# Designs tried in a protein design run: designed miniproteins, single chains, continued (3). Part 98

Each design is a single chain, and the fold is of that chain. pLDDT is the mean over its residues in the fold that is shown.

## One batch from the design tools (miniprotein)

Design m11626
Fold by ESMFold2-Fast:
Structure m11626 (fold): chain A 73 residues (1-73)
Amino acid sequence: SEEEYQKLLEEFQKALEKATSDEEIRNAVREFVRKAMETLTPEQRDRFLAELSRALQAYRKARAEGKPLKVEV
């Protein structure tokens, strides 16, 4: 459902904000991709992967600049 999509996206963003290491980021990506494949429709999976890519880009930029993570909602 749309609610499941939004919930997974929000939980992924929170996981990124709490992560303190590259391994934690990799584990979060693997776990949430797995959950998306198990729970979302193909169309929702495409949207989730696009948003996941955006969140990762924002995280990488913030980390490179030594700033606290700010993830887009």
Scores: mean pLDDT 75

Design m11627
Fold by ESMFold2-Fast:
Order: C-alpha cells, then structure tokens, then sequence
Structure m11627 (fold): chain A 82 residues (1-82)
C-alpha cells in the first residue's frame, strides 16, 4: 500500500479534531459556565477553519469528523446558554 502525504495529513488533522473535541467536552463539564462558553466558541472557530482547509485539501476523514465535532459543540454551547 502506498503511504501518501494526503493520508498522513488526514490522519493527523482528524486526531487534532478529536483532541479539540475532547478539550471542549472537558471544559463544558468542569469549567465555570462563562469560561466553558468562551472555550467552546473559540474551539468552534478553530474547527470551522480546519474543516474549510480539509475540504480544500480533499481530506475526507477530517471533514467528516470536523462536521460531527462542530455539530456537537453547537449543541453544547446552546445547552450552556440555557
């Protein structure tokens, strides 16, 4: 099997997306509401930037995972704002 740069980039960025999601989940559970919202809103911006870059690079796994993470973060932000 050929190991391409695109496959490596996809694997690395997917891992970064998962780490951002884990950090955001931790913040929502353990930080005060105001700080958690700020962390989640900044994480959302970063994930949207990663998703855009991944689409431009054709990184399908990263795009899929970023879409899932963005949807989850939006739901967490709305829950915290209630």
Amino acid sequence: SEFSQEALDDAVLETIVDMILAMARYAAKHLDKETAIKVLEESLKILERIRKQAREMGLENTVRRADEAIDELKKLIEELKK
Scores: mean pLDDT 88

Design m11628
Fold by ESMFold2-Fast:
Structure m11628 (fold): chain A 99 residues (1-99)
Amino acid sequence: LSEKERAVTAAALALMAVSIALNIAKRQGNEEDAKVLEEARDKVAEYIRRIEQSTDPEEIRKLLREAAKFLRDAAEKVSNPDIRKLLETAAEQLEKEAE
C-alpha cells in the first residue's frame, strides 16, 4: 500500500473505534461522553477527507499527528475508562502511521 493508502486506512480504523465508543456511550445513557465522541467522529471524518485530498506526504503525516492529538484530548474528556483506552489506542495507531 502507498503511504497515503496506509494513512487513510489508519484514519478509517480510528473512525471505526470512535463510532464503537459512541455506540457504547449512547447505550449507557452517558450524554456527556456521547457529545465528546460525536465531535471526535466528525473531526476524524474531516481528517480522512483532508488526507484523501492531499498529495504531500509531510502534510499527510501532519494530519495524522493532528488527528491523534485530537483523540488524546478527547480521551481526557471522557469519563468511561474503556472508552478512554479505546481512544488512546486509536491515537497511538495514528502516531505510529505518521512515523
Scores: mean pLDDT 88

Design m11629
Fold by ESMFold2-Fast:
Structure m11629 (fold): chain A 74 residues (1-74)
Amino acid sequence: VSEEERKEAVALFEEDFKAFVEKYKSKISPEELEELKRLMKKLIEAILNNDEEEAKELMARIRELVERIAKKAA
């Protein structure tokens, strides 16, 4: 995967993150928001460094946290 494709993937993840935060703004605790920001920052770094194992782990953790927040909002 090219560096350009990795940068495009990062931009898409950042837009998805922004949309998720806006959608669940009233349901996200400050602690959950800080954890999401921390995981997203690490994921971006892993993608740009082509660290597939780290990116996979971080994506799984982000998914789990997102699902917990979404369930709380439902």
Scores: mean pLDDT 77

Design m11630
Fold by ESMFold2-Fast:
Formats: sequence, C-alpha cells, structure tokens
Structure m11630 (fold): chain A 67 residues (1-67)
Amino acid sequence: SAYQEAALAAGAKAGGISEEQLRTASRALQEALAAGLSDEEALAAAGAAAGVTPEQVRRALVAANAA
C-alpha cells in the first residue's frame, strides 16, 4: 500500500540505510521475535542480516512507525 511504501522510505532515510536493507532487517526482526528472542537480540539479528547496526535499524523502525 502507499502508506507502507512511504513508511519504508521514511524509515530507511532516518536510519541512513537503503529501503532494501530495511526490508531485510524488518523480515529478520520479525523472524527473531517469532523465535522468542528479546527485542534487543532481535534488533541485533536484524542489523546483522542487513549489514547495518542495531541502532540504525531501531531509528529506521521508529521513523517508519511515525510515518
């Protein structure tokens, strides 16, 4: 949807990462949380999967949720 695409773009920009990296990180985050990892562990796994820092993922997700 247009809202999801706008949120992804805003999030990626805020995190200083690409939209592809944010898509990869979001998928890895959801998989980690579904596997029972903590929020901190899931952010670390998401960052590793996308080749970015956990802080970049966190900033991107906060901005995406605000969009």
Scores: mean pLDDT 83

Design m11631
Fold by ESMFold2-Fast:
Structure m11631 (fold): chain A 100 residues (1-100)
Amino acid sequence: SREEAARHLERAAELVEEAAKKSTDPNDQKFLRSLAEKVRELAERVKSGDEEDVENAFIEATILAGTLYALAQSSKNPEVAKLLREAADHLGEAARLLEG
């Protein structure tokens, strides 16, 4: 369960980084790369952390999923929007696996 959740977080980070590469605005690129780094940090915490780290990762993954859905909806680039929605779905699945 934790290993599967971590893999979903790692995949979400990859998708957000791909979205950053496809973004034309340097500010969007920087922001999305920062989000990808946070998601990777969550994956490492899930792999190596205790129960408190897992509970905090559940909350953070849930918040980040909502953030990525909002960014996807406001994106003018259809490829970026698709990648952000897919990343949000992986964050949501990671949160579901961490909840129970």
Scores: mean pLDDT 85

Design m11632
Fold by ESMFold2-Fast:
Structure m11632 (fold): chain A 68 residues (1-68)
Amino acid sequence: GMEEALKEAERMRESAEELRKQGYPEAAEVLDRAAEEAERHAREGNVEAAMKTLREGERQAVRLITLQ
């Protein structure tokens, strides 16, 4: 439900902070934006959109790390 989506968004923000500290600021920014957008969707009651946003953000961040 909404609580699960919000918890996953929070974990993603934590991952973004770690990536930023490790020298991957572009990947961190992607995760921060995905977490913010997912939180917005979850609060609007759209849990499916929130979960898709988190998944897409993770994929983009992994892509950026692999290219750096």
Scores: mean pLDDT 85

Design m11634
Fold by ESMFold2-Fast:
Structure m11634 (fold): chain A 69 residues (1-69)
Amino acid sequence: SLKKKAEELEKKAIELGAEAGLHYMSSSSYELDPSLKEESEKHREEADKLYEEMEKLKEEAERVREEAE
């Protein structure tokens, strides 16, 4: 079922978005400590990558949903 496939892609996108949010929050917390600047930057880069992957999955889910109709 294309509808079920779209739902699975949407769920995966939500999971990636949540993970990206956690990395972004970690980055913000570590930014307050100069000794953790490298860790802060690493978490921010990871968050950016996860958000980009999330957007790609959202686009795929939308395409599959349109195809199901």
Scores: mean pLDDT 82

Design m11635
Fold by ESMFold2-Fast:
Structure m11635 (fold): chain A 95 residues (1-95)
Amino acid sequence: SSEELLERTLQAIDELRTAVEEYKTTGKYSEEDLKRAVELLQGHLEKVSPLLSKEQQEELARRLEELARHFEESGLTELAERLREEARKLRERVA
């Protein structure tokens, strides 16, 4: 269902937020690890976004914008821009 797809996608976003925190605090993840995770998330979003309702796409866009802020605050500006672009695409689909 679209609800299950949204839940799994939001879980992936939460896990990536935790990875960014660990990158900046413990060094557990490298920038390359985070880049790979963003690329996997982008591929997932391309497949699942068309299956989500307008309200679900708006929620997902907000969560991606929040995630992008965490990347930017950690100095990962290129990855933050990629996440903001994904949020923009979602917002355009619901306009």
Scores: mean pLDDT 87

Design m11636
Fold by ESMFold2-Fast:
Structure m11636 (fold): chain A 62 residues (1-62)
Amino acid sequence: MVSEEALRRAGEELGLPQETVDRILEALKKLGPDATPEEIAKETGVHRDVVAAVLARARELD
């Protein structure tokens, strides 16, 4: 499970808009810690590969 702080840092490092990071955070709160990149992509409308990259970077920062 990634922290909100790590996800925000990962989004900033990858150059994502704050709105995109906020949508991913809300999806994680709604879907829970077991949510896949595919489920988050479906919930947010963000591309699956972008979601996967942000989550991978956030896990490295945690």
Scores: mean pLDDT 80

Design m11637
Fold by ESMFold2-Fast:
Structure m11637 (fold): chain A 68 residues (1-68)
Amino acid sequence: DREELRAALVRALEGLSKVDLSNPVIREAAVRELSELGVSRELAEEAVERIAKGEDPEEVAEEVMARL
């Protein structure tokens, strides 16, 4: 379900906005979490970088969903 995937993605990205993404172990775990939702590694790394820069999780989720 596309809406379930979007909700899961928003929830994951919101969680990532609260952790230290400058830590390589946490960053790798974040990329893996998004990849488990079906996001490609390249797109997952881009999404994690955007959250690390302080971008809105809902906006990042929308762009990821458009590129799936």
Scores: mean pLDDT 83

Design m11638
Fold by ESMFold2-Fast:
Order: sequence, then C-alpha cells, then structure tokens
Structure m11638 (fold): chain A 72 residues (1-72)
Amino acid sequence: SLDEELLAAARAGDVERVRELLARGADPVATDAQGVPALLVAGREGHAEVHELLLRAIEESGVAPVAYDARA
C-alpha cells in the first residue's frame, strides 16, 4: 500500500520517494505496526527533509499534529 511504502521511505530518508508517494495520495499521518506516524519516524531518524515534506502534507490535508498547533 502507499501508506506502507511512505513509512518505509520515511525511515530510509528517501526524499524523492516520499514526495512521489505523497503526490500519489499516500496518507501523511499513516502509522506503522507500533502506531508510530511517518512524521515521527522521519524525525527520529534525523531525516529533516522528509520530516519537512510530511509536515507540509499534513498541514495541507487539514490534519495538524496537536503539539504543532498548540504553538502560538
């Protein structure tokens, strides 16, 4: 599935693959088998570019992370 591939790409730091999957409709808030979202996977692995792409996709979808939206 697109969501599973997005999680794998986020963990690998594959910026081009993440961008392609998001363009094809992958869910930017998809979680792995442990309930870890792709955004957190990218952040944990230190993949800043992937993290930025996922964050922008989440913002565009209207689904903001709770901790992000609390910052004013």
Scores: mean pLDDT 75

Design m11639
Fold by ESMFold2-Fast:
Structure m11639 (fold): chain A 55 residues (1-55)
Amino acid sequence: PTVVLPERVARVGELIVERGWTRTTPAIIAEELGISPRTASRLMREARAAFEAVR
């Protein structure tokens, strides 16, 4: 699909893969994407769920 939300979730997933779960915090995601830590935390949960669903 051409929805922007999946692209942002994929971006978060790439950051997690590059840095690892323990080194990737909501604050890092918020800085990278220019969003709030709350939104970053939600996107991290969605990225994890999407990653597990693909696997």
Scores: mean pLDDT 70

Design m11640
Fold by ESMFold2-Fast:
Structure m11640 (fold): chain A 94 residues (1-94)
Amino acid sequence: MEKIELLKEILAEDPNDVKAWVQLGYELTLAGRYEEALEYVEKALKLDPNNGAAYEVLGKAYEAMGDKEKALEYYEKGAKLGSESAKENLEKLK
C-alpha cells in the first residue's frame, strides 16, 4: 500500500540503502512492473553483490515474466547466499 512512493523518498535521501532498493524491487514485482523492478534490484546488487534477497527478487520477477530458466538461475544464487526464501522458491519451481 503506497510503499513504492515511501521507498523512493527513502532512496532520494540515502541512495546507498541496499535494503530499500531490494524492497522497492519486490513491491514493483508485486505490482507487475517487472522492468522497473529489475533496474532497482540491479542497483542493490551494484552496492552489495552478495545480497541473497536481491537475487530472490530477480528470480520472482523473471518467473512472473515467464522466464523459468533465469528464475531458476537467480533462485540458485540467492539460495547459495543464504536466502531461505530463494531456496524454497527454487524447490517449488523445479
Scores: mean pLDDT 84

Design m11641
Fold by ESMFold2-Fast:
Order: C-alpha cells, then sequence, then structure tokens
Structure m11641 (fold): chain A 66 residues (1-66)
C-alpha cells in the first residue's frame, strides 16, 4: 500500500493524474483505512473534476483520522 501511495505521488507531481488515480485507488482497495491514500485519491479526483467523489473520500479520511 505505501509503495503505491509513493508512486502515485510521483505521478501526480508529473501531472499524470489518471495513472496517479489508478495507484491511489489500488492502495485504498488494499487498505481502506489508509488515511494518506484516501486523501491523495481525493486530491487526484479534484484535479480530474470529480468534486463530489473527492468530498466523500475526504469525509471518510477525516473520520479515520479523528
Amino acid sequence: AKELVEKGKKLFEEKKYEEAYELYRKAVEIDPNNYEALENLAKTLLVLGKEEEALELLKKAKELKE
């Protein structure tokens, strides 16, 4: 899971948002409680124009953190 998040961050920095989305999505599927993966997946969804999906994931991430 952590490796997928790290690779996703690199792709996001390279503006390869669709590839970053795939890696973050896999990280969340492996560990649904991974706050970092959920937050980065949500950020990627915002860039891709999926604001409603991003907001739902951010809500889940906050619930796991608090």
Scores: mean pLDDT 79

Design m11642
Fold by ESMFold2-Fast:
Structure m11642 (fold): chain A 76 residues (1-76)
Amino acid sequence: SHMEAVRGAERLLAEKLYENNGVITDEEKEAIIAELQRRFPELSREMIETLVDRFKEIAERDPELALEMAKKELSR
């Protein structure tokens, strides 16, 4: 379902955020968007960009919190 694709995309974003120690650069954002589009083709580019921007904003404000949130998501 569309919701399952969104959950999968959130999990992939959490994996990337964990791998990058709570940081997402502009270059990493473009690579993540491309990977998300490839793995979840049913999601629009607008939806994917919105999800990535949300995670990037959290990471920019508080990278330690972003890392903890990513760990929690990956434990599900």
Scores: mean pLDDT 81

Design m11643
Fold by ESMFold2-Fast:
Structure m11643 (fold): chain A 96 residues (1-96)
Amino acid sequence: SEREAVELYREGLRAFEEGKYEEAIKYYEKAISLAAEDSSVHASALYHLGEAYYKLGKYEEAIEYYEKAAETFEKLGAEKSAEKARKKKEEVEKEL
């Protein structure tokens, strides 16, 4: 359900803003499981998984999710969001 996916994604954003990164990850993963693979919610949740893993110092996981987000945004024609995700991936790769 797309509505359920959106609600879970929003709960993830709330947890992220509160610094609860592991809780945010769980919400984003649930949102992804309910969203269509080529949807805006799926792409945004992948991006924020990258952000949450980055905050936890899990750089390899962050890179993986930023790349998946970029590819999904690109398929959706969301060029600016895809560019942002690729830039975040490049910034994290410098930490390795």
Scores: mean pLDDT 89

Design m11644
Fold by ESMFold2-Fast:
Structure m11644 (fold): chain A 90 residues (1-90)
Amino acid sequence: MEEAERLLREAKRLYEEGRYAEAGLLAAEAATLALKAGDYELAREAAELAKEAGLEALKAGEDIERAIGAALAGIGLGFEAELKGGLPTP
């Protein structure tokens, strides 16, 4: 759990510095660790950052393969977090 939170904080810092591809990859790793730990809310937050960072990396002309990988990982991990964390309920 602590490791996922640490990676997400580092990913947010890199995103603010404009290092989008690195931010996306760290956010995807944070989401994966959060899913393994059962923290689906943290996993959703990290997955969303991975998706956004991957898209920003594409816009910035960074490494396309890493940028696409981060965006797709964010989408997939976010969907998994929603399914395992529960759908919106009454």
Scores: mean pLDDT 79

Design m11645
Fold by ESMFold2-Fast:
Structure m11645 (fold): chain A 75 residues (1-75)
Amino acid sequence: SDELEEKIKELEKQAEEHEKRGDREAAVKAYVELAFLRYQLGDYESAIKYLERALALDPENAEVRKMLAVLKEET
């Protein structure tokens, strides 16, 4: 719905601002939440893109790597 789309847009802005400020931990958490919301909406391509962004910020994050591998097998 429109309210959920507004929430996603606001969270996208917050994730980008965390990334620009160098707060990688907060940015990773926001991108993972965005991926979860897009997955719930059936938008797997956007979910994958957010997880790839999170992995670029934290390449050794085993949880993000596992989530990304599962989504790529389901798509």
Scores: mean pLDDT 84

Design m11646
Fold by ESMFold2-Fast:
Structure m11646 (fold): chain A 66 residues (1-66)
Amino acid sequence: MSEEEERRQKEIEHLNKLSQEFQERVAEIRATETDPEKREAKIEELVREYTEKLGVKTPVITKPEP
């Protein structure tokens, strides 16, 4: 068995755990938050939080020089 396969298996398990946790939190927000605007805002914040946990960087926008 290669170390690469073991690494991938651990990463898959970690991602599955994060995915389950994310889905549970989304379900809780949908169940507890009756205001559509607040619900969307909370879900968007949760998406940002889990995007960071997954190690995905947000794109940066640079303005051109004069």
Scores: mean pLDDT 71

Design m11647
Fold by ESMFold2-Fast:
Structure m11647 (fold): chain A 84 residues (1-84)
Amino acid sequence: SSSRQQELQSLEQEIRNIAIDLMQEYLSKIDNEEEKEKLKKEFEERLKNGDDATVAIELAKKYNDTELVKKLEELQKRVQELKS
């Protein structure tokens, strides 16, 4: 694999790990089982479609984690640069 491909895989994995962690934390705070199951399926579908960065940024914004939002936006920008 090229160094560019390795960097891309590493960044995509970091974003995915952040998205999964934030999703799990968000779902853990939902008391209604029906709503929790619905949201879990929606998040899992978005992650399967490669919306990892968007999911992570949206959840970080809900937590008012401005530093994490900036980090995720920088990671997403680098991923887009590597795909160009």
Scores: mean pLDDT 86

Design m11648
Fold by ESMFold2-Fast:
Structure m11648 (fold): chain A 56 residues (1-56)
Amino acid sequence: GTFPSEEQREEYKRYAREHPDAQLPRSGADMTPEKNRFALGRGFLLLEERGLEPAP
C-alpha cells in the first residue's frame, strides 16, 4: 500500500475517535484491516496532539 495522504489521516483519526472503546491488536496475528485503521488513527491523533512526526 501507499502512505495515507493528510486528508486520509483525518479519516483514520475520525475512525479512532468514533470507536474509543476499540482495542489495539494483541499481536500481528490479531491484525485486521479494521484494527489496523484504528491503530493508525490513534497514532495520528497522538502525533497531532504533540505536534510530532512519526518516530522510527
Scores: mean pLDDT 66

Design m11649
Fold by ESMFold2-Fast:
Structure m11649 (fold): chain A 72 residues (1-72)
Amino acid sequence: SLEEGARKVAQALRRALEAGLGERVRETLEEEARLRPELRELLERVLEAAEAGDVEAAARAIVEIARAVEEA
């Protein structure tokens, strides 16, 4: 499901942050926000939630991104 996929992505982002790859994660999300400015606020919410360790909040923001991309 979309929600299950989003939780897996959120968990992967959290693991990357815990592994010391925070700069890489931030660079990747900023690059995506530059390419899709309409997603910037959602991408920022994903990063903030993942950095806070809130996997469920990050997953919810990822679901919103996926739906926004499908509607575009």
Scores: mean pLDDT 85

Design m11650
Fold by ESMFold2-Fast:
Structure m11650 (fold): chain A 60 residues (1-60)
Amino acid sequence: SPLNEKGREILRETMDELAERLKKIIEETSDPEELLKQVAEAIAEAGARFEARMRELKAA
């Protein structure tokens, strides 16, 4: 299905974007509590972005 292929692409792009953001957080954040908070926020935002992109794909 074309939707399945595009869905896999969206997931791959979302994972790559999350990985880059997590790398920067780990490199730039020295405080353990702030690190955990920023990692949790990055994961939550990546999930929301994935859901939004998948919703747009289904609407097309």
Scores: mean pLDDT 83

Design m11651
Fold by ESMFold2-Fast:
Structure m11651 (fold): chain A 82 residues (1-82)
Amino acid sequence: SMELVEQIVAALEAGNIEEAVRLAEKYLRENNIDVASFVSQLVGELTRKGHPLDAATIQRLADAVANGESIRKILEIIAAAL
């Protein structure tokens, strides 16, 4: 649900990576979506909340998704850009 995506963004804003990972894994399981679709939704919510990611961070996220990196690694890339 969109509420879970909002909670993930709040956890990332708070620097709580463990909670962000827990919520992200729950979202992926419950919504039967792939990691690329999840990252797209998360980037969209971040942009809406005033945290647009720069082109270098978007490319780093695209590479991490393409390489099958963990959800933790993907969320750490986002957290470092906040």
Scores: mean pLDDT 86

Design m11652
Fold by ESMFold2-Fast:
Structure m11652 (fold): chain A 105 residues (1-105)
Amino acid sequence: MTVLVGIGADPAVLEAIAERLRAAGAADEVLLYQATPEGRERAVEEIRRIRAEDPTRSILAGAVEVDEAGVAVLTGSIAPHDSEAAREAAIAAIEAAMDALIAAA
């Protein structure tokens, strides 16, 4: 089971991405927050909670941006087979991307 955890400046863009991923069967659960310090803290808290409750879950997470082609970009993923060091590195990269999006907003 895959979970999407994201923050974005435009909630409508996040909702469109969520619908696409659900329709494709790419994510079973979607958790979306606004690009604010509070939303970022909630997103990271949920990533850590999901990992603590079920380490077999795959997580797609990060700052959501739409590129020039209209394609949404997520910062990274956490796989169930990743080492703890690799998962912590992925979370740090996700946090950095979220912080950058908030600073740009």
Scores: mean pLDDT 70

Design m11653
Fold by ESMFold2-Fast:
Structure m11653 (fold): chain A 86 residues (1-86)
Amino acid sequence: SEAALLATNAGFLFLAAQTEYSFGDLEGARRSARAMEELLIKAAELAGAPEAAELARKAREALEAGDFEAARKYLKEAIELIDKAL
């Protein structure tokens, strides 16, 4: 489904943001984190899982703060809600 593809792409953007942050590319990390949030929000809308949109925002905020553990947890929870709604 489109929602599942968007959620998968959001996962790749999470890895991109984490990698960029680790190399000190804070601007790149912010762009990737925001792109991840946008894809997750669209996936949540398509799946009918509005709760996942709030988790997407929390994942982006944690990622921008360099809290990769919190970001991964929120991303996982958002994707799980999207998958359950499909």
Scores: mean pLDDT 87

Design m11654
Fold by ESMFold2-Fast:
Structure m11654 (fold): chain A 63 residues (1-63)
Amino acid sequence: MVVDDAFIEAIKAGDEEALRALEEDSREAARGVGKVLGLDEEQTERLAEMLYDIERDVILRMK
């Protein structure tokens, strides 16, 4: 994921498009990790949810 100041500010502002982009990035990351670890579809979806929550929390704590 490419994270820049504009994207961070959009997430902090609750911008729907930026939040959707973050969700998609988290799903892609979870698919990659899931493939390496041999996770099933349900486990991969749960990982995507956890990654989204972690990434969003980190961004909201920036600045």
Scores: mean pLDDT 76

Design m11655
Fold by ESMFold2-Fast:
Structure m11655 (fold): chain A 60 residues (1-60)
Amino acid sequence: MIGTYRAVAGAGPTGPNSVAIRPGDVLEVLEEVDENTVLARNLATGETGLVPKSALERIE
């Protein structure tokens, strides 16, 4: 689901086009790639890339 999310778990870059996230980072989800992966912009770092959906919680 597209919208603003908060990271509830840390994830390092695990492959090409993935971004690192830390608990408490706020992310703008731009696109759902599949059931487990979203394309998101990390507002803390400015990086855009693939993020595991299970590490995110919707805040609006």
Scores: mean pLDDT 76

Design m11656
Fold by ESMFold2-Fast:
Structure m11656 (fold): chain A 115 residues (1-115)
Amino acid sequence: SIEEAIKLFLEGLKYFKEGKYEEALELFQKALDILPEDHPLREALEKAIGGLVLFSKGEYEAARKLFEEALEILKKVLGENHPLVALMKELLAEVYEAQGKYEEAEKLREEAKKI
């Protein structure tokens, strides 16, 4: 189900933030495997996972582009007020902050708090 895929993605993100990359990637793959290959949510999660990996490597501009693309798909599929949209805005804010773009990061965090 969509709900189970999102749950697995969120569990994977928790492990990823804890530095448990192998466990995170296994959970991410399980999330993707629930969704058909042509499902828009699968594309959004693949982009989000790619963005996380690139961010962890210091590839901030590439990570930003993937998170922005994931965010646009998530808004269309789940709606602008979905918790996963708020989370994607928080991840984008972390990228902007890493790039020294503190004003853009603050705007995204403020938007996420309204969800």
Scores: mean pLDDT 87

Design m11657
Fold by ESMFold2-Fast:
Structure m11657 (fold): chain A 63 residues (1-63)
Amino acid sequence: MEKRELILRGVGLTLRAIGALLDGDLEAARESIKEIRELAKKSEDEEVKKFLEELAKKLEEKL
């Protein structure tokens, strides 16, 4: 997968997680965070991987 696609999907999942947290939907927030971590595992780029892992970590801190 291209770097651009991974970053855009990561951002989209982050926005979804934030929306879910604002609505009090913790299950939807956890699913989005899980998908971000799965994208990080599929990434071959160290910078993109670290970026996605940091996003997931910060979102988990809000749960």
Scores: mean pLDDT 81

Design m11658
Fold by ESMFold2-Fast:
Structure m11658 (fold): chain A 67 residues (1-67)
Amino acid sequence: SDGDFKGALLREALAELKAEVARLRAQGITPSGNEVYEKLREILARLIEERKASPEVAEQIRSAVDA
C-alpha cells in the first residue's frame, strides 16, 4: 500500500540520516537542526527518484518534512 511504501522510504531515509549524523558527531561536529533537515530532504529526494514514487506520495513526504 502507499502507506507501507511511504513508511519504508521514510525509515530508510531516517537510517541514512542517523548514520550521517553519527559520522559527523564522531568527528566532533554537531549539525544544526536546519542542516539535519536539509540532509533529510536530500536523502528523500534521491529515494523518491530511485523508487519512482508517485507524485502524490512525493508531495505527501515533502509536506511532512516541510512542516
Scores: mean pLDDT 78

Design m11659
Fold by ESMFold2-Fast:
Formats: sequence, C-alpha cells, structure tokens
Structure m11659 (fold): chain A 58 residues (1-58)
Amino acid sequence: SKEELEKKAREEIEKLLEIAKKSSNPAARQYGLKEAKELEELLKKGDYEGLKKWLSSM
C-alpha cells in the first residue's frame, strides 16, 4: 500500500513536471512546478496521509 502510494506520487510528479516543461502557458508551468514540489516534499517526509489526501483530491 505504501509502495503503491509512492509509485502513484512519483507518476504524478512526472506528469506535473512535463506540464511545467512543455506548456506554453506560464500559469500552467507555475502550477506544474508548485504541485510537483508539494508532492516531492510529502514523499521526502514520508507523509503518507498527505499523499493520500493530495492524490484523492485530483
């Protein structure tokens, strides 16, 4: 379960970073960077409740 949650978080980080890299829209780039950073911090802290909440709010 924790491993599955980490995998989903890493996949979402990759998607958000792709938005940041490929979008011509500055707002979309900013969104992608900020949300990716938030997920990375939750992973770094091992905050599985935060990860679950973030991923379920999509």
Scores: mean pLDDT 80

Design m11660
Fold by ESMFold2-Fast:
Formats: structure tokens, C-alpha cells, sequence
Structure m11660 (fold): chain A 91 residues (1-91)
């Protein structure tokens, strides 16, 4: 549970960095990884609001990156990282 949440936070932070650097493809891929890791954290560690929020925000980051909205991708990826870190503490 907590390990998957930490993996989601790491992937989300890297997605935010890629989005800020203008690498939309890498940002979308890493945000997708963060969403999967957050979903695993929710499934195996217990469904928390923080884990569900991390999934939602990571998916929004991936969609924004795929659409070329680097600013929104970075914002949502940073939110996903914060939610995933809180989920890791709650699990």
C-alpha cells in the first residue's frame, strides 16, 4: 500500500518536471504510471480519499499532457504527488 503510494508520488513529480520542460510525451507516460501506482495503493492499502484524489489528478495530468497543456499537466501532476504522499502516510 504505502510503497505503491510512494511510487505514485515519485512518478507524478517526474511527470511535473517533464511537463515544465515541455516534454509532453514523457509527462503523459509518467502521469499514467502515477495513476496506475495510485490505483494499486488504493486497492491493496485501502481506499482513502487521498489515494482516489491521486488517481484522479494523475489522470488529469496525463490528459492535459496528451493535449499539449503543459501548465495544467504540471499543476495536476504536482497535486497528484501531494495526494499520493498523504495517502502513503495514511496507509
Amino acid sequence: GAEAARAAAEAARKAAEAAKAGDAKTAAMLAGVAAVAAAVAAAVGGVTEEALEAVREANEAANAAAAGDAEKAAEEAEKAAEAAEKAAEAL
Scores: mean pLDDT 79

Design m11661
Fold by ESMFold2-Fast:
Structure m11661 (fold): chain A 82 residues (1-82)
Amino acid sequence: SAEETIEQVLELLRETQERLAELYRRYQAGEISEEEFKRRAIEVARELRARLREVLAKTEDEEVKELIQKLIEVIDQDIEQI
């Protein structure tokens, strides 16, 4: 259902936020360099994009498709800024 697809997308976003927060914590603690942090953040963003594309391929709801496509566009723009 559309609700189940939205819940799946929200869970992917939550997992991604947790991964990025952990990377930032390690950076602040001096465990990784700024360059390493940026590289790993891009990797996490690319993984999220790939998983969102898989969800998009399996969804039939047009409003949910548009939402996922917009999220992918934002991720692509963010990657280009790093």
Scores: mean pLDDT 86

